# Designs tried in a protein design run: designed miniproteins, single chains, continued (5). Part 69

Each design is a single chain, and the fold is of that chain. pLDDT is the mean over its residues in the fold that is shown.

## One batch from the design tools (miniprotein)

Design m18385
Fold by ESMFold2-Fast:
Structure m18385 (fold): chain A 60 residues (1-60)
Amino acid sequence: KDAILAKMEAMVAEAEEDPRVSPETLEAMRKVLDLSKTLTPAKQQSILDALETTLEVLRS
């Protein structure tokens, strides 16, 4: 679903502006976003949930 990809893109954009996110983590998130475009909506949702958890941990 396009909505899931849009949320992933928004999360990557937020991470780009967050100084607590390392350049290495940001590069990995961008690669995950690109790969997610070829996946089913269910797998895209699982990846989005994982990205949300990762950012929450990094912000702790």
Scores: mean pLDDT 77

Design m18386
Fold by ESMFold2-Fast:
Structure m18386 (fold): chain A 70 residues (1-70)
Amino acid sequence: VLRTTVEDLEKELEKLQKLPNPSVEDLKSLLARAKSALEAAKILYPDDKEVLKRLEEIIERLEKLIKELE
């Protein structure tokens, strides 16, 4: 996982958070992408603690938003 992927995920999360009625489908899609990126990062870049922490934060924020909508 490249640092650019984390930045892209963070930007998409910010965009969804700014919407008055974010789509649960869009949030779940982004969550799946973030979880996939985290699993790849754990295998390919286990020593990049910054990337791992940022991906975990994205996942936590997305899970919280989805729970609030469900």
Scores: mean pLDDT 79

Design m18387
Fold by ESMFold2-Fast:
Structure m18387 (fold): chain A 99 residues (1-99)
Amino acid sequence: KEKEIKELLKELAKALVEAARAVLRGDVEAAREHLRRAEELLKKLEELGAPEEALELAREGLELLREMIRENEEGRTDPLLLIGRVLRVIGIAIELENL
C-alpha cells in the first residue's frame, strides 16, 4: 500500500510537470492528455487512502493546469502569470515526490 502510493505520487508529479511543459509550448492537446492522466492518478490515490496533504496538493496542481489550459484556449495568456503558475505546479510536484 505505502509503496504503491509513493509510486503513484511520483507518476502524478511527472504528469503535472509534463502538462505544464505542454502549456508552455502552446500544445493544448498534449496538456489535456497529461491532465487526464493526472486526474486518473489522483482518483487511484484517493481510493488507496493517500495522505490528505498529498491529495490537497494534487488538487491544487490540477486546478492551476485547468486554469492555464482554459486561458490559453481563450487566447488570454499572460506570459508572466503563466510562468508563475508553471513554477507553482513544479513546486507541487517536488513536494509530492518528497511526501
Scores: mean pLDDT 86

Design m18388
Fold by ESMFold2-Fast:
Structure m18388 (fold): chain A 72 residues (1-72)
Amino acid sequence: GGPAGKAAEAGRKAAELRDPAAAGAAAWGSMQAVLETGDSESGREGAEYALKGAGEDPGARKAAEQALKAAE
């Protein structure tokens, strides 16, 4: 629930659509949610989905990697 849960939902949607722009937004949201709530588990899950949604886009993949590091 909360912001980290919403970021995970956004990441899952981006992964299904294989939309790098949506994946980048989900990655940023996951980082913000971790910083605001400390919910590393949900934030990491959202970032993992964002990485899948990024596919071959280097920028979106980098954003997802940064989100994963923030969730640690």
Scores: mean pLDDT 75

Design m18389
Fold by ESMFold2-Fast:
Structure m18389 (fold): chain A 85 residues (1-85)
Amino acid sequence: MKGAEAVAEALAKATGASEEEKKKIEELIKKAAELYLESEKTGDKSLYEKAAELVIEALELALKVATEEAKPAVEYMLEETKEVL
């Protein structure tokens, strides 16, 4: 679950986030992971693309709430995720 791992790492680095912001990122992670697994089972590329979009959304939210020390790592994960779309 590569997408879920990347978003979970971003969530961990966004330790300055409020509980509400963390929950939003977590829900995006869960939904992306479900769509990614479904894509692998069915071979439906549209589900893979949707999962990637949710990972990007979660990373963008994490970047907005990330500490100054965490921002470069989150930006790197965003760039990597966009490269696979």
Scores: mean pLDDT 71

Design m18390
Fold by ESMFold2-Fast:
Structure m18390 (fold): chain A 80 residues (1-80)
Amino acid sequence: MLEREVDLGIAEISLGVSKLVLERYPDDEIAKKLKESFEKMIAAIKAGDEKSYQQYLEQAKELTKQDLARNKERYDQIFS
């Protein structure tokens, strides 16, 4: 039984966003790693593998923090 249907939906949307970023910026290493993490999270949810899901969720969180940090630096350079 798929108890993480909401988490699955969020991961699928996040995967879609990562794919769109990679279409525009194919060499974006953080976007590549985010795409892989979301694909592995989706696979883990569908398999009912809670341990793998938690592992890839933490990886995706850290990658998202890195993405936000680099975007903040880019924003600060534009507005400073």
Scores: mean pLDDT 79

Design m18391
Fold by ESMFold2-Fast:
Structure m18391 (fold): chain A 68 residues (1-68)
Amino acid sequence: SMEELQEEATRRMLEVVEETRGKSRAEQDVALGRKVLDIYAELKAAGLSDEQVSEVVVAALEEAARYA
């Protein structure tokens, strides 16, 4: 489901947030950006539309940002 995809994307983004704690903001942003691109590519490869991928990625980023 879309909700399960959002939860998984959020979990993966939160892992990057945790792994980059204590690094500079620029290093944190680059690491998170790379993870976002990886998730985007994987969801598109799985057959999701650009709209569906964007919805999942944006929702996951908004949730992860609460803990960054």
Scores: mean pLDDT 86

Design m18392
Fold by ESMFold2-Fast:
Structure m18392 (fold): chain A 83 residues (1-83)
Amino acid sequence: GFMEHLSPEQRTLVEELRRLLRHAGFDEKEIEKVLRLPKEKQLKIFKERLEKLVKEGKISENEAQTLLSSVEELLRRLEELLE
């Protein structure tokens, strides 16, 4: 599977990404689907979920921006480790 070919550092970054996705209300099946997508599609899906959470009053705009920035940084670091 996807995780079987990851280094320990890559696995740590993916687990941090999984934690952020769970915090944003993604279930395990949605997380597995998202992690198989290209970076730009992962960010789009995460952004759309955060926008929904803000609209529903479950998180603030500032919290949504912080979570989005954290995901962008984790994806950037994961991409650097794959090069």
Scores: mean pLDDT 78

Design m18393
Fold by ESMFold2-Fast:
Structure m18393 (fold): chain A 86 residues (1-86)
Amino acid sequence: MLRKLVQELEEKIKELEKLVKSSKSEEAKKEGKKTIDDTKTTVNVTLPEIGGKVSEEDREKLLIGTLKDEIQRLEDVIEWIKKVDA
């Protein structure tokens, strides 16, 4: 489960990065870049810091939940940019 979620997250980040590079909209580029940066901060900074403060059992639950939420957020922004560029 965790490995698949991490792979999906990385794939969504790469897809969004490609859309940001090819988008005709400056707003779409700005929002996409912000979403990528926010996701990287959540995964690399915020999640490890919170994880250090919770039990081992709660840590796995927190990690799975956060990864699912971030994947959904990336997908929502990807869909929005595709509609703007259509």
Scores: mean pLDDT 80

Design m18394
Fold by ESMFold2-Fast:
Structure m18394 (fold): chain A 86 residues (1-86)
Amino acid sequence: SQLEIDIQRGVAEIGLAVLLTVARKEGREELARLAQEALDHLSAEDYDGAIEALREAKEAVKDDPEAVKALERLIKLVEEIKELEE
């Protein structure tokens, strides 16, 4: 349903906005750049681009298990949105 897609997109957008804000506050420039790229791709309905940016973000934080898990949840959300669009 369109409502389900809109809700999931909203949740993903909020999650990415939080990631971007936290990354900027912590001075994590590469993570902030990748979070912004993911948000831009999501807003353009380019789900593959958003997933790729988030996978790069996950690699950038690979030594932080909690950050890796948070990014894996965001990747899963974007993947679910992509499937709902079909």
Scores: mean pLDDT 86

Design m18395
Fold by ESMFold2-Fast:
Structure m18395 (fold): chain A 85 residues (1-85)
Amino acid sequence: KGDEYYEKGLEAYKKGDYLTAVKYFAEASKAYHEAGDYAKAYYAAALGLEAAAELFAKQGDEETAAKAKALAEGFKALAEKEAAA
């Protein structure tokens, strides 16, 4: 289930549909977290934040976009630590 949402999020992101990408990555993160796959949950959350950053940048909100990108890097670091454990 988490993988299905993750794949849909990636497809939306590649097409530039960042709003749909945020939705699917959020659902993927939740599904992975409920399954105990914290590495994938954190990584999906990071991709959702990257999609949100693109959406804010399109709206001219560069400050919020930069903050979302910084949070995404933090979640990627957490995913790497979980994957290595």
Scores: mean pLDDT 85

Design m18396
Fold by ESMFold2-Fast:
Structure m18396 (fold): chain A 61 residues (1-61)
Amino acid sequence: DARELADRARELVLQGRLDEANRELLRAIELDPFNEYVLELARKYYDLLSKELRERLEKIE
């Protein structure tokens, strides 16, 4: 479930585990590229995202 992956990513961000958070957000976007909850979380943490994840968000928009 993309939302569960996004919730894990949010928790990982709060723990400062940014590499793991980026991996879980990327998996969530790959599973459901237009999930509004996932995209809102990715935009909220945009400055903390990997280059690959930011590039994927630009292609979706």
Scores: mean pLDDT 78

Design m18397
Fold by ESMFold2-Fast:
Structure m18397 (fold): chain A 105 residues (1-105)
Amino acid sequence: SMSEKERLEAAIKILDDAVAQLVKLLRDNGEDDLAQNVENAHQRSVDEARKLLEQGKINEARLVVLQEVGVLFILISVYKLSHPETQEELDKIMDKLNEAARVAE
């Protein structure tokens, strides 16, 4: 009996790691404003998802996590087009985002 709450908390932890790696990569490439926006958006999403989990709103919390994964996928896909040198590291981050989505489902 793995709880849905435990799976979503695990997904959030994977997402935290993926975002930390993305923020580091963006800062290393001089994208400080973009990195800060990603970090701030992630904090808002995590706070909302956890509030929903505390209220027993499991499906709404899952949607918040999956929506953030989707937004980050779009961002990374667009960034790779103009920064091909980042492709290997961004592909690893995308693999972590896919794992977070799979765990959240």
Scores: mean pLDDT 90

Design m18398
Fold by ESMFold2-Fast:
Structure m18398 (fold): chain A 97 residues (1-97)
Amino acid sequence: MKINVTKVEVTQLSDLEAEIRITIRGEDEEAAKRGLEALKEFVASIPGAEVKEVKVTKTEEGVVVEVTIHLTFPSKEEVKKLPLLLVAMDIIIASTG
């Protein structure tokens, strides 16, 4: 794949809040940009989700994008969907490669 998720870090901030840091690697800047835009569009479709920070680093092996996402869930039942949201994010990013 021209783009993939290399790292996901999840920090639970409260009973209803979590922070996700996703690291995306693209073979080039265009691949990395496609993955980032797809992720941003997906996050924008989730109520209570916000992209807080985006860091882009050029390396000899391609482009690395680190995205920090803050999630606020309306209930504890919705928090149980967090693992499914992580899988969906990975699939969406991979689908752009």
Scores: mean pLDDT 81

Design m18399
Fold by ESMFold2-Fast:
Structure m18399 (fold): chain A 81 residues (1-81)
Amino acid sequence: SSAKLAELEAKMAEIAEAIRAGDMERAVALIKETLDSEPELPEEEKARLKARAEAALDDPHALQRVAMEVYVRLRDLIAKA
């Protein structure tokens, strides 16, 4: 739905701002929250994406790439629902 896409885009903007501010722990926490908000995403896939976000804690560019992958994946799920 358009409302769900707007929620996702707002969350992605918060994640991007946290990364720009150097608040990497907040960015990872927001990614985890975003993944947990999507019931159609398998739990194993959530765990893998969360682990990758945690692994990128000291690398803003790597964390931005993880956030982008999360966005694309969740956007596709929302669009097909």
Scores: mean pLDDT 86

Design m18400
Fold by ESMFold2-Fast:
Structure m18400 (fold): chain A 73 residues (1-73)
Amino acid sequence: MKKEKATNYLVAAGISYVAGDYETALENLKKAYELGADKEEVIRWLKHLAEQARKDGRTEVAERAEKLRKEIE
């Protein structure tokens, strides 16, 4: 079921985010969205990811997260 798979990728994104692996978190958020995760939930996570990545000096992944957010909004 797409929704179940989407939830698994959202969980994986959260784990990667807490671990500071922003690249993996972004890829998992993108996959969750493609599999039918709630759009507003994905947008919220992309905003948090971009903010935290910028704070940690990870400018490239922050820019990628913001770009994806604008594309799905």
Scores: mean pLDDT 82

Design m18401
Fold by ESMFold2-Fast:
Structure m18401 (fold): chain A 94 residues (1-94)
Amino acid sequence: AVTVTLKDQDLAAAPEYTVTVSVSGPPEVVLEIRFEFSRGPPKTLVRQLDGPAEVTFTVRAPVDSLVTKVTARAFPRSDGNEVLAEATATVTHL
């Protein structure tokens, strides 16, 4: 089985946001992370993995925008339409 875990998130109000994603299970997965913002379009980053790994993603938010949601998904390398595992974090800012 494939698992995806969001770990050690730094989603404070900064120009760059960092999320560490832990992926376990069989090799040959594609990891996709999607950042949704309070303003502007979402950003999606992709990493091809050869096995279990911890991957750190850094994204720069649009001006006057905050990260509101992070979704990490693992796909087989052979089929980008099949989701093997998903983890989501919703962020509340004061």
Scores: mean pLDDT 72

Design m18402
Fold by ESMFold2-Fast:
Structure m18402 (fold): chain A 99 residues (1-99)
Amino acid sequence: PFPAVFFDVDSLEEMIELVLNKASKEELEELIEEIVEKENVPREYVEDTLRLLEGLYKIDSSTLEKLLEQVKEGKKNGYSKAALTVDESGFTLYFLKDE
């Protein structure tokens, strides 16, 4: 039931690596707040991103590693943006080209 959240692939890679390295939810919320302030994103984006983080914390580490591999592969293939949906069954990742 989570909406897809759009990220720059670099930001998404960093978030997943922080979750895998067992960063606290508070540290990730602080990173998201900095991104929101820097990029003038609407409040709804913050709430959607926080819901996505809750889903990421519920995913098994092996599934998170697969997600990280897919993000890195997309970045290598020249994708700058991705859309991510997370639920109890896992994740769905879509790569988007800029423009």
Scores: mean pLDDT 70

Design m18403
Fold by ESMFold2-Fast:
Structure m18403 (fold): chain A 106 residues (1-106)
Amino acid sequence: MKGVEKLQEEILKDKELAEELRKEGIANALEPLKKAAETGDHKAYAEAYKKFLEPYLEELRKKAKTEEEKKEIEELEKTINTETLKFAETKTAEQLKATYEQVKKE
């Protein structure tokens, strides 16, 4: 049921941890996002988004105490993997470049 929502709230309430996870995600995503911006490769854009979320997903897995919470995190990761490629395929080369320019300033 809703175990993963409580873990998400725990991470978000720790503003210092949330900021650190965000910064790590941005650093991990920058190279594949640059590739997507330069080549228009939608798979590279999807990979950038997955790398951006990976530190957050790893922290969720670390905080998971029950098998149900672990399964919910696995399903969330599968949803991210499926939806990010579909979302990426809706983007023009100009939009991918704009996203990279926006993210590299953070």
Scores: mean pLDDT 77

Design m18404
Fold by ESMFold2-Fast:
Structure m18404 (fold): chain A 58 residues (1-58)
Amino acid sequence: SMDLLRQFAQLVAGLSNEQLRDLATSGNSVMRGLLLQLVQRGLLSPEHAEAVRRALLS
């Protein structure tokens, strides 16, 4: 879980806000869970965290 989360954080860091929103909206429950963990653990930039929150709450 930790190794997967670290790898996912690195991948997400390279994404644009639009790509990240698309990933959050089109992803399955596992993908959304991983994105929420990145937000909760502060592994995303403030801009990316806001993009994820907005997408998941929509």
Scores: mean pLDDT 76

Design m18405
Fold by ESMFold2-Fast:
Structure m18405 (fold): chain A 90 residues (1-90)
Amino acid sequence: SVDELNKEIEEVVLKLVEEQEKKIEEAIKKGDKKLLEKSKRAITLLYKLRTLAATATPEQREKVLERLKEALKSSIDEQIELLEEEIKEL
């Protein structure tokens, strides 16, 4: 159902956000300003994609879920690129 698809998108988004929050903590401890900026950017894009997906077609939401699952296996730079491209398609 569309409600189940929306719940899965939310769960994957929250999981990705939690991973980026951990990277923010690591970046602060190491003084890594570039990692800090990238992790913050990824979180911003994740919430934007979540918001846009909520009003997208079911087919677009399925594609969003696939891209989010791909992002879970990707580097931070690849994740940002994937999220930016998917947002453009919505």
Scores: mean pLDDT 87

Design m18406
Fold by ESMFold2-Fast:
Structure m18406 (fold): chain A 65 residues (1-65)
Amino acid sequence: SAAEARARLLALLQERAGMSPEQAERFVRWVEDGLPPRAAAALAQKEGRLSPEQAAEVEALLREL
């Protein structure tokens, strides 16, 4: 479900990307507000918060929202 994908995504961003709960929630909200998942994943990599493998997993989860 979208809720399960969202919960897993928030946990992944906090545990693996080093984001605070507030940062993770804001990142997900950008995509919910219309930012494409690919663009969101690219921004997270640019800021140095995600490895390529983590960015691919995040993009896949964002597409399930």
Scores: mean pLDDT 78

Design m18407
Fold by ESMFold2-Fast:
Structure m18407 (fold): chain A 87 residues (1-87)
Amino acid sequence: MSPLEKLKKKVEEVLEKLPSMSKEEIIEAMKEILEELKKINYDEWWIEQMETLIEKMKSLSEEEAKEEAEEALKTLIERLEVELKRE
C-alpha cells in the first residue's frame, strides 16, 4: 500500500467515526493526519491550513469542530483521489 493509499484510508476511517468522536479525539486524529502529510512531503499550503484548523478547533464547540473537520477531511480525500489517479 502506498503512503497516499494508507493516508486516504486513515482519513476515511476518521470521517466514518467523526459523528461519535469527542472534540479531543477529533483534534488528536487531525494531528495524526497532519503528521502523515508531513512524512510524505505533502503540499505546504495544505499542511499550514490543517495546522491553522487544529488551533482553531481548540476554541470551537464540539459540533463546530466536527463540521470544520468534516469539510477539511472531505476536501483532503478529493485531493488524494486526484493524486492516486496519477499513479
Scores: mean pLDDT 82

Design m18408
Fold by ESMFold2-Fast:
Structure m18408 (fold): chain A 75 residues (1-75)
Amino acid sequence: MEKKVSELSTEELLEIVQKEFPDENIPRELVEALKKAVPDATVEEFIRTLKNYLKAKKENPNFKISEKTGPAFRR
């Protein structure tokens, strides 16, 4: 059975993400942004995309997600 990202709520995706990345608090805004970017992707593709985003953030310090309460990229 293939579940697409658009079939899952943001809350369900957050639960899956928390299970895959228990050591990282992935912001809800990032999950929502990725859901909008790849709504037709499968959950597995979504998780892979999230891993790539986390890697890109570490390699590109200018990668901006949310600066209100989360990471402050500019200092």
Scores: mean pLDDT 68

Design m18409
Fold by ESMFold2-Fast:
Structure m18409 (fold): chain A 66 residues (1-66)
Amino acid sequence: DEERRRELREIARRLLESWLLAGEPHTLVVDPELADTIREVLTDPELAARVSFRRVDGEWVVTFHP
């Protein structure tokens, strides 16, 4: 669904912007669809290297490092 994908990308972009603006680590528990979307919007290799993904009980724990 295009609308759903658009909303997820908007959420992912806002999360990245908040992280970059704050300059502090963030940890989120997200579903697989949002985790995949976060990976998609991380187009800068340097920024992508600061984000880690860990799978726990069918969900993703995403950590944004400063």
Scores: mean pLDDT 78

Design m18410
Fold by ESMFold2-Fast:
Structure m18410 (fold): chain A 61 residues (1-61)
Amino acid sequence: LEPEPAPEDLTVEMLAEVALKWKEAVPDASDALIAQYIRLSYPSATDEQIAAAIALAKAKL
């Protein structure tokens, strides 16, 4: 295949992994707190991507 345009693109799955690690470390953390932490770490992530990632992480937990 030809070189990919943007291998650094954030995916919901990557963000879900971050959210899952946070949930495991601080199970009492609210979804809002996790969302804020993801925004600080990945400022290019959209609110919709962050919400989907948290939902996916909760489903995997």
Scores: mean pLDDT 73

Design m18411
Fold by ESMFold2-Fast:
Structure m18411 (fold): chain A 87 residues (1-87)
Amino acid sequence: DPEAEAISRAIRDLMERVLAAEGKTFEEVEKAAREAGDYLASHPAVTAVEVEVKKISDKTALVRARVRYTVGGQEGEIDIEVEVKVK
């Protein structure tokens, strides 16, 4: 399914953009996560993106994204979590 594959790829791209901020400050990770979420929200099949960034320790941030989408007239929702090391 090309639409489902496109959504899967867009979600993977969000995860990769967040992981590219590995080893940076919490503020930089939060910025990268928000920018990645905005990019994902620009996709026509995506209806909503909610991004939450939590500092779960002095060395780790948790990025959580909830993505709502429509493929073939069906609504779907997926939650993703990425842990990133911070300075």
Scores: mean pLDDT 83

Design m18412
Fold by ESMFold2-Fast:
Structure m18412 (fold): chain A 89 residues (1-89)
Amino acid sequence: EEFVEEFKLLADIIDGNPEAARRLLEKHGIEAESEAEAVIKAYLLFTGRVTPEEAKAMTKEELLEMARYFAEHSPNSELFKKYIEELEK
């Protein structure tokens, strides 16, 4: 599956350096206030679920919704559960 392959690639980046997600976003002019926001936005961009413009406009509530979705459906469920906790602060 296309999304599974892309999730594996991004998982490798995060496993080695979470800052890689933030750097990917920076190339598109997208800001992230936390590691959680950076990783969620990068996953959505990398899987083609959002455009750079949509990623910039995401609310905290939308980020939480996507984090919960990825916690349920992604190979990195534990990582996204941690990010849900970070976003709820």
Scores: mean pLDDT 71

Design m18413
Fold by ESMFold2-Fast:
Structure m18413 (fold): chain A 65 residues (1-65)
Amino acid sequence: MTAEEVVELARERLAKARTAEEISAAGREAVQLANESGLSPEELERAKREIDGLGARQANALGLR
């Protein structure tokens, strides 16, 4: 699985999240998938950064702090 595929899966899961707990769980699962996907260290860091950004956007969209 590519870094882009992991990020897109994270985007779909995070868009469906409705609580801070669900956002945290979806982000953690996406990071675990990235770690298991044979990505280079650079690709892994990029994927983690993008997943974090998606989680922050979803939290903001739901009014979570």
Scores: mean pLDDT 82

Design m18414
Fold by ESMFold2-Fast:
Structure m18414 (fold): chain A 65 residues (1-65)
Amino acid sequence: SEIDELLKELYKLVEEAIESGDTQAMSLAKQAMLSAVDSLNLPDDDRLKKLKELVEWLKKKLEQL
């Protein structure tokens, strides 16, 4: 499932943020996880779009640290 692949990518980014020991990175990862949880009540198409945006957002924010 494309959703499962996006969730794996999100979890990998969260793990990298935690392992970095950077408090800003960890805060961003927490925000991303909360947004992912909020997406659970969305239809699959809307959830897919939200998760794509979320993964891209987190990647960009972590790259700027």
Scores: mean pLDDT 84

Design m18415
Fold by ESMFold2-Fast:
Order: structure tokens, then sequence, then C-alpha cells
Structure m18415 (fold): chain A 108 residues (1-108)
């Protein structure tokens, strides 16, 4: 269980980083890449959480990942303001949020 959760978290982190980088590019191509990577991050984290015996957290991670992916796509397309609390655009925060949600699900 622990090893499967760690693998899920590692993959979720990798895809979350790629999503954040793609969202940072902006424009339609960056939005599409961010959406794809954020969605994969949520999926990988959910798989890790379910293997660890945390089905509820796996479902939460998957749903949060999908929401983050949509947010990253919309934000990149529309040009989001910089979030002063994080120092990043909303699109970049949404991509990173997908990975964070997956990590939280995998850990518990």
Amino acid sequence: AKKAAEEGMEKAGEYGLKAARAAGKGGPEGAEEAYRYAKEAGKKGAEGAEKAGSKKHGDDAKNSGEGGAEGAREGALKGTPVDRSTGMSSATVAGAGSAASALAGARS
C-alpha cells in the first residue's frame, strides 16, 4: 500500500509540474497542455490513494484533479491576474492544485 501510494504521488507531482509549466506559457496551446497534464496528475494520485486503501480520498483527488484541469485551461485562455498570495497566475495555481489534491489523497 505505501509503495503504491508513493508511486502515485511521484507521478502526480511530475504531471502537476508539467501542467503548471504549460499553464505558464499561456494561450490556446498552453491551455490544452495544462489541461492534459493536470488531468493525468489527478488520475495518477487517485490510483495511488485507492491502492493505499483510501477510496474516498482517491475519489476526492480524481474530482479535484478534473476541476483543476478545467481551471488551468480556462485561466490560460483568458489571461488570469497574478495571485498575490502565491505569486502565480490562476492558471498556474490550478495546475499545481491538481498535483496537491492528488498528493493529499495518496497520503491518507
Scores: mean pLDDT 58

Design m18416
Fold by ESMFold2-Fast:
Structure m18416 (fold): chain A 100 residues (1-100)
Amino acid sequence: SEKLEKIKEIAKLGEEAIKAIEEGNLERAQELIDKMKELVRELGKEGLLSEEEQRLLLAAITYMEEAIDAAKAGNLEKAKAYLERAREYLKRFLELVEKE
């Protein structure tokens, strides 16, 4: 389905964004996050994401953006903590989708 294809793309973008932040490619990470935000907005407009699915994705995105800000400030330990939170929310989102 179109929903499933877009969900797989969001998950791939999220994993690539986390990796880019870990590698210090913060500009690349932001580009990937912006693509995720666009897909989340599109799926939300189409009514294809539940409120819980949207909340989990937005939490993951928020933690990834906070990780970028922490990394830019030189707070690598804080950046790592935010990325661990982002992974948790992305995992919870994928587990929720697999049950539907």
Scores: mean pLDDT 87

Design m18417
Fold by ESMFold2-Fast:
Structure m18417 (fold): chain A 94 residues (1-94)
Amino acid sequence: SAALEQAIALLEELLAEVEEIRRETGDRAVGSLAGMIRRLLQEVRENPETTVAQVIAGLEAIRALAEESIADEAVRARVLALIDRTIAQLRALA
């Protein structure tokens, strides 16, 4: 679906930005979250019946883990802002 193709593109952009934060900061928790986003992206690519709502639910779970696991307040705020922006963009597709 066109909406799912857009969701994949948004997840790819989010992953690239989170991986950049990991490289800049060396934050291990950010590295783990990048891995989770990559896994979600793989699941969506392997299952074309995935809904945008399911992608949003996956990112909301990743967001909750980011809030709990990232110790540095500035790094956490930056990662959460990227996830929140991506969720808002996904909601516009649904």
Scores: mean pLDDT 91

Design m18418
Fold by ESMFold2-Fast:
Structure m18418 (fold): chain A 88 residues (1-88)
Amino acid sequence: GAEGFLKKLEEEGNYLLVGNFYDSLARYYESQGKYDEAGDAYFNAGLAYKKAGHVEKAIESFRKAADSYRKAGNLDKAEQAEKEIEEL
């Protein structure tokens, strides 16, 4: 499954590919109006880009996560995503 494949990519240090996967998944969820799932996927993309050392991509992903969470009405998770930006 996708979870097992992603875990293997992380074990191999392929964090950029993990980030790209979650970014694509998040855009798909946004296109479906699934903003909470989009926020979760953008948040995971941000964490992966952060681990890959791609700071600008991480910031962009966390901003998109916060925006998606707000559209879903999930203010607590939106604040968590904003906090990740402050730490970069």
Scores: mean pLDDT 87

Design m18419
Fold by ESMFold2-Fast:
Structure m18419 (fold): chain A 103 residues (1-103)
Amino acid sequence: NMDEEYRNIIEELMKTSDLSRYEIDVRIETAIEMVKTGKLEDLPPLPEVPPEVSDEELIEKFKEAKKVKEEALKKPELTPGEKAGISLIEMLLGEVTDEELAK
């Protein structure tokens, strides 16, 4: 089940990176925006009371991020924003292999 795989990614990110669901949501949205616009974006400041984010909302954003990344990688040249966004998507989704990190 693909959705269950994404739920496991969320749980691992929260456990290993000490990120809340809201912080994961903000990061994935920022990554998608950077890829779509081709511009570098800063993470917005955390609100005093962060909203609750569901796993279902994060899963849909992960699916969009993966699609946006795959479309961007079809381009012959990537902008700094696209490269940063793709890197952040790979970091969050765990799609970066040890072999790619060694390059």
Scores: mean pLDDT 74

